# Designs tried in a protein design run: designed miniproteins, single chains, continued (3). Part 2

Each design is a single chain, and the fold is of that chain. pLDDT is the mean over its residues in the fold that is shown.

## One batch from the design tools (miniprotein)

Design m8037
Fold by ESMFold2-Fast:
Structure m8037 (fold): chain A 68 residues (1-68)
Amino acid sequence: DKREEAIKLAEKGLELAKEGKIEEAAKLFAKALELLGYDEEGAYKYFLKLSQEELVEALKKGIRLLKT
């Protein structure tokens, strides 16, 4: 299930973002969105513009939406 795989990637990304590993977190979040049919490269570039706090919040919101 692509949704379950996306959730797993996003949860790992959230942990990395909390550790300040922004590029690694952004890559995992972008890959999670690619599994759902979104543009991986565009998402990655967008996430790199976010602060650590903004990226953490985006990951939390994304995970919540995927679980509903």
Scores: mean pLDDT 85

Design m8038
Fold by ESMFold2-Fast:
Structure m8038 (fold): chain A 59 residues (1-59)
Amino acid sequence: SRAFALALASAETGLSRAQAEALLRARTDEEVRRIAEEAGISQKTARNTRAGLRTLLAE
């Protein structure tokens, strides 16, 4: 379901597939900030999207 979770996150946030994958792999607040800035979304949206991806992948 990884491919589906990433596609869903991209559709909901406007992130590219590569940006969604980078966000899922991000381990620090600094990485999340950079991805958010590059994607033109808020840091809160980026953090919430990462949390949602991790929840979906736990299923």
Scores: mean pLDDT 79

Design m8039
Fold by ESMFold2-Fast:
Structure m8039 (fold): chain A 56 residues (1-56)
Amino acid sequence: KSSLSLEELAKLLGISDEQLKKILEEAEKKKKEEGMSEEEYKLYLTELLLKAAKKD
């Protein structure tokens, strides 16, 4: 799906809301430090979600 929301993506990957919140906090810190654009922030979040899913 080309327009999957962040929450839908997290559900698809089996990531809990608690894990998603931690991922969002980590991504926000990096965004502030690196000065990420909105697109870069979303891409980074997606990457973190995929990495979390692969823990299984």
Scores: mean pLDDT 74

Design m8040
Fold by ESMFold2-Fast:
Order: structure tokens, then sequence, then C-alpha cells
Structure m8040 (fold): chain A 55 residues (1-55)
């Protein structure tokens, strides 16, 4: 069970955590790489970076 907020603010907007993996799967390789770099640069929580890397 997630111990964090159900909704998160991302570069792509505010999304439900359960919908985030589906949104990440829609990005191409370049967009996904740029998102991961942006998340790391802006100090996003590790679970979100891990989810993006797993996509």
Amino acid sequence: MFQEVRYVSTPDGVVRRVDLAEALARLDATGLAELIESLEEHGAPQWLIDAARAA
C-alpha cells in the first residue's frame, strides 16, 4: 500500500498514482528519458523516479 498522497504533481500535470504508470507508458523513449531527468533534477520522490524508470 502506498504511504504517500494519492495524487501527485508531475511535469505532465496532476495525476492519480494508479494512472501514472499508464501515462508513462504513452511516452516514447525520448520523452520518458527527459521526464526521468526532470524528476531527478526537481527532487521528485524516489518511488516516482523508479516508476518512470520501470516504464
Scores: mean pLDDT 60

Design m8041
Fold by ESMFold2-Fast:
Structure m8041 (fold): chain A 96 residues (1-96)
Amino acid sequence: SEAELEEAIREAGRGLAAAPEAVARALELLEEAARLAEEGKEEEAKRKIEEAMRILTEEAGMSERAAELLLRGEGAVRRGTASEKTREALARIRAL
C-alpha cells in the first residue's frame, strides 16, 4: 500500500532526526553484515542485521516496517540493485 509506504518513510525520517547516532550504528552493522555475507559467514551476517533492527526499533523508535524499509533500502543501494522508488524513499527519509 502507498499509504503504508508513506507512513514508513515518515517514521524512518523521524527516527533518523531523533537518534542519528543510533541510525549510524545500525547502518555500520548493515555494512559489516554485507562483508560477512560476502565471506560466506551467513549466520554472523544475520546476527548483525538482527542487532541493527533492534537499534532502529528500540533506540531510534522506528516501527519494524520503517526499520526494515531503511535497512533493505540502504542494502539495495550498496549492492547496486536499488529501484528508483527505493532511492526516492531513502532521499525523502534523509530530507525529514
Scores: mean pLDDT 85

Design m8042
Fold by ESMFold2-Fast:
Structure m8042 (fold): chain A 79 residues (1-79)
Amino acid sequence: LEEAVERLAELLVEAAAKLGLEVSREEARAAAEAAVEMALRIGLEKFRAVAEEQAAASDDPALQRRLAEAVLAAAEIAL
């Protein structure tokens, strides 16, 4: 789980940098943990559906889908 959360945090830092945002490693890890907790709270199927809807409406659907899959992978390990 820790490795999956760290990988998600790395993706969040990379995504933020592409948007011109500077995010600390600690902030990225906190966001990664919060995203995994949210997925577990609402259920993986519902999280996947909401994430797909948001990705389709975003300026970078591919990046949003990669982030959602990383969250789901970490959440599945936590189950």
Scores: mean pLDDT 77

Design m8043
Fold by ESMFold2-Fast:
Formats: C-alpha cells, structure tokens, sequence
Structure m8043 (fold): chain A 55 residues (1-55)
C-alpha cells in the first residue's frame, strides 16, 4: 500500500514514466528510506527516475 501510494505520487511528478518504472523506483526508494512517508518515498523515487533518464 505505501509503495503503491508512493509510486502513484512519483508518477504524478513524472507523468510520462510507465507505471512499472514508477513502482520500481518507489520500491528502491523505500529500501533506502524504509521509515519514509509516501511523499518522501515518492520524492526519492522521482530522483531515481531522473537519474535513470526516465524522467
């Protein structure tokens, strides 16, 4: 649920990214910051997507 919420928020920041890429980025962000809020994980996920050239 938290990872799905973070992936949805990350997709709102990067709307051209696939749902699969947003979910994977959110999963990686959660592994780095397991106590983060959905908003914090989404921000980290968006950063991962930018670094990977997907956003």
Amino acid sequence: SLIEEAAKLAKEMAPDVSDEDAYRAAQRALERHPEGTPEQIAGDAAGILVAEGKA
Scores: mean pLDDT 79

Design m8044
Fold by ESMFold2-Fast:
Structure m8044 (fold): chain A 56 residues (1-56)
Amino acid sequence: SDEEMREQLRAFIETLLSLGDSLEEAKELLLSWANYISKFDPELGEKLKKIAEELV
């Protein structure tokens, strides 16, 4: 579900931040993943983009 996806992505971002990455770097990584995923699942790719944009 979208809610579960947001929760998992938030945990991922928190992990990256704990490793010293910036929020901007984490956002760019998510956008890269969204772009890659959209080749197989455009709907999922778009949802990932929205979540990444919402983080900043």
Scores: mean pLDDT 73

Design m8045
Fold by ESMFold2-Fast:
Parts: structure tokens; C-alpha cells; sequence
Structure m8045 (fold): chain A 57 residues (1-57)
């Protein structure tokens, strides 16, 4: 279970690079991560914020 969260953290860091490059919005990567890892959107938003991605809703 902890390995899944660790991989989600790594994916969130890569998502920051994608958002900074303008390839996807923060909302799009948040949905993709939630679906891929089976996490709640709230948990994914916290991981993205920790990685330096600001999600405004």
C-alpha cells in the first residue's frame, strides 16, 4: 500500500513538469492521477500541492 502512495508522489512531481510545459492543466493531471492510483481527488490535490502544483477550485 505504501509503494502505491510513493509512486503517486513521483507521478505528481512529473505532473508538475507537464503542467509547467503547458501540456496539460492541473485539473487534468489531478483527475488522471486519481483514476490511475485509485485515490480520492482530495488526496491527489494534496500530493500535487506538495510537489509544487497549485490547484485552484
Amino acid sequence: MEEKLKKAEEAAKKAKEIVDAGLASAADVARALAETFGLSLEEVIKLLEKAGVKVNL
Scores: mean pLDDT 77

Design m8047
Fold by ESMFold2-Fast:
Structure m8047 (fold): chain A 94 residues (1-94)
Amino acid sequence: MIDLLSDPNPYVRVGAAGRLGHRGDPSAVDPLIDRLLNDPSPLVRTGAAGALGSIGGDPRAVDPLQDARRNDPSPLVRQAAGQALDRIGGPLSL
């Protein structure tokens, strides 16, 4: 599944991200962070954010998700990163 995160087809990559999130595999966190920040497809970046939120509670994901929420050019990716942060209990600024 991690190897499929590098597939040339973005639909294959988003499917791989979703399956890794469903499995809750902590070894997938670093590959999913790479896809969230560096994938050319906003669909794959959205899927990676969702997968990181589904794995839940991994502190490695917090800063990359905050970066994506603030700086990603796609509003869909920014929304997905925000939802993922809510799921993992990221800092709500009060």
Scores: mean pLDDT 78

Design m8048
Fold by ESMFold2-Fast:
Structure m8048 (fold): chain A 66 residues (1-66)
Amino acid sequence: SHTEEGLELIKKGEYEKAAEKFKEAIKEDPSNSRAWLGLAMALAKLGKLEEATEAYEKGLKARAPP
């Protein structure tokens, strides 16, 4: 899955590519909290702490769009 690909990229230090994979997973399923949390992790590793916090909060509250 795109989420698993993103996590493998995190392990390799490919944080920008990991963020792209997590975004693909979120586009496929916006309620995928695991993908949002993975995106937060990738953004935090890139030093984008405010964006990481926003993604983390979305991950905790993940739900289908209205």
Scores: mean pLDDT 81

Design m8049
Fold by ESMFold2-Fast:
Structure m8049 (fold): chain A 63 residues (1-63)
Amino acid sequence: ILPPISLLVSAAVITLQLENPDLVVSDADIAAAKAAAEALLAAGIAVTVDIVKDILNAILAAA
């Protein structure tokens, strides 16, 4: 059983902020990461904190 996506996203944000304390993650970035993680889960792909970190890093790099 996988933890809720909201918990995985929260853990990913906390981990990234611990690695870079000056990092700002907006509510829009969090919402986009949740939507991407939900789409992966709906496609049958297992979602982990590391996958959510990769999604967040991609969103932040595109901004």
Scores: mean pLDDT 77

Design m8050
Fold by ESMFold2-Fast:
Structure m8050 (fold): chain A 55 residues (1-55)
Amino acid sequence: SEIEEVEKELKTAIKNEDWAAFAQAVRRLVELLREEGFTSEEIKARVMKLVNEAL
């Protein structure tokens, strides 16, 4: 899915310390999750989980 691909891009950006790519991936992921009906709290929790997994 597009969500899974963007999550991979986000993790890759963290690994490469590419903060511009990270910011773009976060914005795109938030947009996609919002379109799927996730709440702001759920979106925040998911982004934080991905960041913690990549660090």
Scores: mean pLDDT 87

Design m8051
Fold by ESMFold2-Fast:
Structure m8051 (fold): chain A 76 residues (1-76)
Amino acid sequence: ANLNLIQGAAYNKQGSSAKAIANASKALALNPSNAAAYNVLGNAYSALGLSAEAVANYNKALALDPSNAAAKAALA
């Protein structure tokens, strides 16, 4: 992939990430122990460049589901 494609994907992810945060937050309001929702928040914050918030949400996902391979990979 060239630089323009990488930047375009990042900009598209920013809009999708805002929607993902809203949807994951709604899921957590219904079930606060939803490890998958925390993983979605981690991915969304990571796409927005908010690394501290991404790490915090991945750690919450791992606390609820220590076998969560996606959260482990994101923290490596």
Scores: mean pLDDT 71

Design m8052
Fold by ESMFold2-Fast:
Structure m8052 (fold): chain A 93 residues (1-93)
Amino acid sequence: SELEEILEAAIEAIKKSKASEEVKETLISVFKSALDAIKNNTKLSDDLLLDLIIDAISAMELLSEKDKEKLISVLSKEDLTVEELTEAILSLE
């Protein structure tokens, strides 16, 4: 699955980012929950999984509004790519 590959790459990019350990743990949890839903053959569409990730990121109190906007902007693209998402994640402060 293309989304599965994107989510796995996102988790690795979070680990390499300069974000605080608490932000990293929360973001990894969010992306891993979506990845686990795919691997467990849930009947959730890719669009619904992306919406759930966006909602979770929007609710993160530890993430700045600038970093939320950056991640949500990329995740909301119809043509979401591994490269765009990993670049956004690696630019987190």
Scores: mean pLDDT 84

Design m8053
Fold by ESMFold2-Fast:
Structure m8053 (fold): chain A 59 residues (1-59)
Amino acid sequence: STRGLAARHELSKVLSPEELAEVERLLAEGRYDEAIALLQSAGLSRTQAEGAVAALLEE
């Protein structure tokens, strides 16, 4: 989806490729709290992290 692609592009500015892959893996496993925590450790606020997770989960 366009929203998911935009979210990946924005995250690529603050996350390493390995960190982005880990976020996507955690989301695929349903480990949403851990994905949010990883995004926050990279400098996102909780609201930004929750928004990014919602965008990445969009079909």
Scores: mean pLDDT 81

Design m8054
Fold by ESMFold2-Fast:
Structure m8054 (fold): chain A 100 residues (1-100)
Amino acid sequence: SKDDIVNNVIKGLQDIANQIPDEEVKKIVQEAIKKIQQIKEENADADIKDLFIKIGSIIYDTSVKIVELLKSKGKDELAEEVKKKLNELATKAEEDVNKA
């Protein structure tokens, strides 16, 4: 269902944040989760594909912010790990949307 796909994205973002030993990364992820929840509420009647275009954009923007932040701190290896995990989350969500 649409709710299951969105909830799986939110859970995936929470799981990624919990694995990262950086409080600023956690804040960026929490802001992304809030934006996703707001978009879902504002677009309750939207098709899941249209909703996912907006969610995918948030995941992409979140990835860019986290990578830039971690690289600015000299944590390049962690930045690449987070980028990979967020890309895997976005890919899984896109597959779930295409099956719906």
Scores: mean pLDDT 85

Design m8055
Fold by ESMFold2-Fast:
Structure m8055 (fold): chain A 58 residues (1-58)
Amino acid sequence: GEKAKKLAEKAGISEQTAKYIIDLAENGKMDVASTLLALLSGISLDEAKKIIEEVLKE
């Protein structure tokens, strides 16, 4: 959906991967979602978590 597209654009990852990360976060697996995003985007765990939280609040 729209959240996956926003995450994909912000993180420079595929929309399919972004959808998987959003699904993890929405199912209470924020730590797993943040770790995956950090590894794929080459950013810190804290920054990855912040990006996911911002996308989920929209």
Scores: mean pLDDT 83

Design m8056
Fold by ESMFold2-Fast:
Structure m8056 (fold): chain A 60 residues (1-60)
Amino acid sequence: PALATPPAAPGGGNRPRSSPTTSARIGELVNRLLAGEELDLSALDEDERAAVETARRNLA
């Protein structure tokens, strides 16, 4: 076999953490939930939805 294989694409690896933007967004959503605001879960990303659902369970 030939040693002409290019390096693997970086798109396959997980990041060290979720993006800092995602973390800040989740924090804002949780704060809004604690303030009693209505959140549309269908408009949220999976990570955001999971965080909001977890916060709701903790509040219940």
Scores: mean pLDDT 68

Design m8057
Fold by ESMFold2-Fast:
Structure m8057 (fold): chain A 92 residues (1-92)
Amino acid sequence: KVSITESGGGTFPEGSSVTLTVTASGEKIIKLAWYRQKPGEPKKLVGVAFNTTSMTLTLTNLTKSDTATYFGAALAEGAKEYVFGKGILVTV
């Protein structure tokens, strides 16, 4: 079973920067991704990495429009679907 750990969420002032980290374990991971979701909107892909168990997403010059839930996701070898983390909230 894939295990996903997400970190770096919280409340941040406008103009600041934040780095979000996703780590996946438990299976052979072939792809990691970051998705952004605002209330009432679908998840949008914002980053991918291949053949790694950890990746970061850095948001710079934060504005109120960056307020969203960010989901780390992992695709294991032989799997057809991503496993999503629970999501972390970034508030600006």
Scores: mean pLDDT 85

Design m8058
Fold by ESMFold2-Fast:
Structure m8058 (fold): chain A 91 residues (1-91)
Amino acid sequence: GPQPNGVEGGRLANKGGTLAVKEAPKEALNTSIAGALSGIGGLFEAEKLGDGRGARDGGYNAYLAGKLSGNKEAQELGEKGYILGEKGAKE
């Protein structure tokens, strides 16, 4: 069945990465895109496969992009996505 921590983690990672893409300087753009895309992919993986790993990886990329761009909201969304994805990956 769906992995609830991975689903929520992927959703938060996608939000954080998407926010970072809008506001990130060019040097953080690829990391922001990776956070957004891995977040949405991780959400689908958690829903269909019960796997939190995509949400974990997306959350980390969104966290890093937020930190590099100085976007606190993207950083916090990505960190939470990483924590929830990591928890889902271990279950």
Scores: mean pLDDT 82

Design m8059
Fold by ESMFold2-Fast:
Structure m8059 (fold): chain A 76 residues (1-76)
Amino acid sequence: MDEAQAKIYEAAAEAYLAEGDLGSAYENYGLAYELLGDYEKAAEYFEKAAKEYEKRGDTESAARARARAKEAKEKA
């Protein structure tokens, strides 16, 4: 568990939210929760990221986020 690195991802997520990039914001929240060992929350945020990427037609980022969500669910 690396709380300092998780805080860096959390700050990045907040910056992306301020810019309106919800996909990148949710992906960074997922990464933060994954580092904290909260795999249930990590999966939730990766699924939210995938939906936002799909809305903007970013199928590659959506697929990556869904794969991360699946792995997090298997660890939860």
Scores: mean pLDDT 84

Design m8060
Fold by ESMFold2-Fast:
Structure m8060 (fold): chain A 93 residues (1-93)
Amino acid sequence: SDSKKAAQMVGDIMLLMGEKVDAELAGKDTSEIDKEIKEKLAEGYKFTGEVFEEKGDYKKAAEYYRKAAELYKEVGNEKEAEEALKRAEELEK
């Protein structure tokens, strides 16, 4: 179910946030954890876009796909960023 998948995605992000706190308290670099958090957030926005697309809310779907594309680009996932942006542009017609 969509709700179960959303709960799992939130749980994954919360675990990474906990790992970031532990790393900060230990005086360690958080760059890798920060990248993983952004990747999981991008996946979350993409999933939210897919849910709105399935419901026929193409304006909201495009908005969330654009948010996913921005985060994918920030972490260097250029292919995923281009695919999400293209999907947003197709839905805004």
Scores: mean pLDDT 87

Design m8061
Fold by ESMFold2-Fast:
Structure m8061 (fold): chain A 55 residues (1-55)
Amino acid sequence: AKEKAYKEAYELVEEKGYITPEDIKEIAKKYGISVSTASKAAYEAFKDVVAKKAA
């Protein structure tokens, strides 16, 4: 679900420093959610990782 998509996106951003549209599509497919939902989860994760690194 959305929480699992968020965690996977968070790990990808923490590992690579970025997330791509292809990563978002793979997360959406993996968890059976829409690309829109996966994109929202991915950007929330990106924002959280950037905030953590800036602190």
Scores: mean pLDDT 79

Design m8062
Fold by ESMFold2-Fast:
Structure m8062 (fold): chain A 72 residues (1-72)
Amino acid sequence: LFERALELARRGVELAREYAEAVAAGDEEKAAALERELARVEAELRALAAQLSEEQQAELHRFVGGAMAELA
């Protein structure tokens, strides 16, 4: 379960990076497609995260937060 959550988190971070690049490039079609895929991954990740222990949720949050900071 936790391994799947980490996989989805990694996928979400990569999609967020690609989305930011598409928006910056003015590629509206690509941005829209990536936004839809990101929303799908986020929904699945939220469902899995609700089943994780408090420690696992904290670890997942640290991973996502650290990765997102790299995009800023």
Scores: mean pLDDT 77

Design m8063
Fold by ESMFold2-Fast:
Structure m8063 (fold): chain A 66 residues (1-66)
Amino acid sequence: SMEDYEKAMELIKKAKEYAEKGDYKKANEYLQEAERLAKTLSEKDREEVLKEIEKVQNEAVRLVTS
């Protein structure tokens, strides 16, 4: 549903905030919850959510490996 999509996007935003603070454990927990919600979405909305999750994961990797 649209509500599940918005919730997934909010969880991703929180994950990004925790990653920026260096709390990668909490960031990963929020991303995992967003991924679970993505499984309940339409294919198009699921693809958008998974793409945003990947962006946060890539940003966190860059911060850890630099």
Scores: mean pLDDT 80

Design m8064
Fold by ESMFold2-Fast:
Structure m8064 (fold): chain A 77 residues (1-77)
Amino acid sequence: VATASSFNPALLKPGDKVLFRNDFVPQDHIEAAKAKGVELYYLPGGSSAQEIAGNGLLERAGAKRVKTEAEALAAIG
């Protein structure tokens, strides 16, 4: 359990946009965020097992992939 660094879906509201950057987020948190009516985006950083696993979870949740930080910022703001 990592409460201090955990993503908190309870802080999200419908219409919000969430970007994940090279961070592993548990599937439950991703599904909770999606249930809030937010749009999910992710910026893949590399090919580590952790990043691949995280990207797979986000792809299954319907998150939109972005390739650069500029694309990520444009997508969410």
Scores: mean pLDDT 65

Design m8065
Fold by ESMFold2-Fast:
Structure m8065 (fold): chain A 70 residues (1-70)
Amino acid sequence: SKFEEKLKELKEIIEEIKSKLSPEMQKELDEQLEETIKELEELNKKNPELALEKVEQLILIAKDALELLK
């Protein structure tokens, strides 16, 4: 699905961000990401359109964060 494709894209960007962070920050980011993914997957079951919109918003935020870490 488009949701799963976008979720994969988000995970790939987050992995790139993690590569630039300390181990402590990586662990914190992993914990936040796991909770966020769980919430998005539950939302996708109830409202797929809103879930997709939220994933796309998170991708934009993650891309902006990655640019700041360059």
Scores: mean pLDDT 84

Design m8066
Fold by ESMFold2-Fast:
Structure m8066 (fold): chain A 94 residues (1-94)
Amino acid sequence: SVEEIKEELERLVKLIKEDPSKRYQLVLEAYDLFKKAGLTPEEIGEVMSLAIELAKLPLEEQAKRIAEMFKEDPLVAKGLLLLIAVFRALREEG
């Protein structure tokens, strides 16, 4: 649900703020998920760009976009969620 995705995003952002090294771990996990989904390096680059764009939106809109992606490709959706959490945490540091 959108509510569960919001809770997971907030949990991950808090985790990254407490330990910034988790950013690297989450990016690697996202990359592994994209590889398992069968994405090419070019497609992974496109998803990275999408994550940066979506990280600028309100939490509610981020969660809705991720929920839509879970209906299409759950592995890509989970990786996208992890990347959005990383980029959101980075934006909140600046």
Scores: mean pLDDT 86

Design m8067
Fold by ESMFold2-Fast:
Structure m8067 (fold): chain A 55 residues (1-55)
Amino acid sequence: SIEEKINEINELVAKLFDLTDEISEKDKEELTELGLNQDVEGIIEKLKELIKKYS
């Protein structure tokens, strides 16, 4: 469901904020593009990638 996906995104965002105060401009632009395209699965995968990158 959309609610379950929103909750997953919120949890991943919280984890990312615990790891780093900033992400690169390129990573911000990629997330923005995924959001504009309403690619929820892409957003989830990108957040997981960023968590791994900044861990």
Scores: mean pLDDT 82

Design m8068
Fold by ESMFold2-Fast:
Structure m8068 (fold): chain A 66 residues (1-66)
Amino acid sequence: SKAEEYLKKGRELYEKGDYVAAIKYFQKAIELDPNLKEAYRELAEIYEKVGMLDQAEEYRKKAESL
């Protein structure tokens, strides 16, 4: 699906260290598929990596609830 394509693009950007672009693609993925657990997990990991711990926890909880 297009949501999975955005998820894949986000992962590629994350691996290259482009966190801002990665976040945008993961957000696009959940906008198209709000139940895409993997996108929420990826957002939680990225926010944790950049020190935004409250946002990381919220996305982690959302992933666990899906």
Scores: mean pLDDT 85

Design m8069
Fold by ESMFold2-Fast:
Structure m8069 (fold): chain A 77 residues (1-77)
Amino acid sequence: DIDRGIADILYAMGLLAYKRGDYETAAQLFEKSAELYEKAGDKEGARESYRNAAQIYRDGLGDVEKAEELEKKAEEL
């Protein structure tokens, strides 16, 4: 599935951005990766990616409301 392949690439890019301390870019990449995993039917990939984005929003960016939104999306999968 093309969507899953793109999700894998975005996930890897998110990890690289996070390691560089680019938290805003990392969070956005994980969020987009989660959306594509969900579209591809990969619930585990979507859940992990939403949780990674949520952690960065909470701990890296201080956006608790956005973190809670993404945590809820991960739990509902």
Scores: mean pLDDT 88

Design m8070
Fold by ESMFold2-Fast:
Structure m8070 (fold): chain A 69 residues (1-69)
Amino acid sequence: SLAARMVEALEAAAAGEETPELRELLREAEELISELLKEEIERRKKLGIKKLLSEEESLELLKELIRRA
């Protein structure tokens, strides 16, 4: 599935193990990924959640958003 491939691409990129194929998939998904993450951060702000996400926490949140999409 697309969601599984996107999660795999993100994990490979984070580990420095991305292939050209995974890089192309990640590039095509980059705009959607950024939009999903931004929407979730804005939602959290509206709920009064003040926690700033680390890069690792942002990656985990993004993987969950992709799995739900």
Scores: mean pLDDT 68

Design m8071
Fold by ESMFold2-Fast:
Structure m8071 (fold): chain A 88 residues (1-88)
Amino acid sequence: GKEELIEEAKRLVERAKELVELAEKAEDLLTAIALILDAIGLILDAERLLKEAKKLGVEEAAKLAEEAIKLAEKALEIAREKLRALPP
């Protein structure tokens, strides 16, 4: 239902915020690679939720899904920069 979609979107936002924090703290190559993969997975999950929210007209869930995508993309960018800067 509408509430379940909103709650799922809120969980994706919280996961994306956690990924940003983890990406900022990443100190080794393997951690940076793992965070890149996690961020890509979260973007895919959030894109799916966004499509479903738009189809069902759940504006709040759509906005939260867009926020989750933006945060996950930020985490991905930070992790990629870490990958470039960290020694092999």
Scores: mean pLDDT 87

Design m8072
Fold by ESMFold2-Fast:
Structure m8072 (fold): chain A 75 residues (1-75)
Amino acid sequence: SLAEQLDENAEKIKEQVLGLLEQAEKAGKEIEVAEKLIKELEKAKELAEKLGAEKAAKALEETIEEVKKRLEEAK
């Protein structure tokens, strides 16, 4: 099912998002990229919750919190 596929990719999603933030920081675009990522990740979390992908939803929530922390540190 789609929910099972999302759960299996939960850790990979987190790793990819944090990697994008690291690249954005090196380019001086951390704040802009972090704000956009938060919006997209919140939409992805809502979709994961609707599909019953509990592990993916939790990984997305943890990733959102990490991005928000980095955004506050960059301000």
Scores: mean pLDDT 79

Design m8073
Fold by ESMFold2-Fast:
Structure m8073 (fold): chain A 78 residues (1-78)
Amino acid sequence: MSAEELRKKTEEIIEELEEILKKGEEAGLPKEAILELGVLLGLALIALGVGKVTGDYEFALEQAEKLLEKAKELLEEA
């Protein structure tokens, strides 16, 4: 997979995290769960930023995937 493809996949995961946060808010999740989802989104944005600075989009994608899994688990637990 090229750096461009890894970057694109990382950005797609960030968009999915944004959608999860929005759906959680619309579903009336507790404020603590909304905050947690926001933190996970923020960390994914930081991981993309690290990828942009270092060129290591493999690392950025791996971090974003882990954060997305945690966000999905949080929606099931909340």
Scores: mean pLDDT 84

Design m8074
Fold by ESMFold2-Fast:
Structure m8074 (fold): chain A 60 residues (1-60)
Amino acid sequence: SMEELVKEAEKLIEEIRKLGHDVTADIAEKELKELVEKGDEEGLRKLVEGLRQYLASLKG
């Protein structure tokens, strides 16, 4: 669901922010808000996938 995707994106953004990547987190928050306003579930899935990949790259 869209609500689950939003919650997932928010958690990933917070993790990125905690690692000191505030600019990336700010950009992702703006993209998240835009996608939610448009009801773009496909865009939300892609955002979540991209954030997961980015976060994994920071931890490895």
Scores: mean pLDDT 86

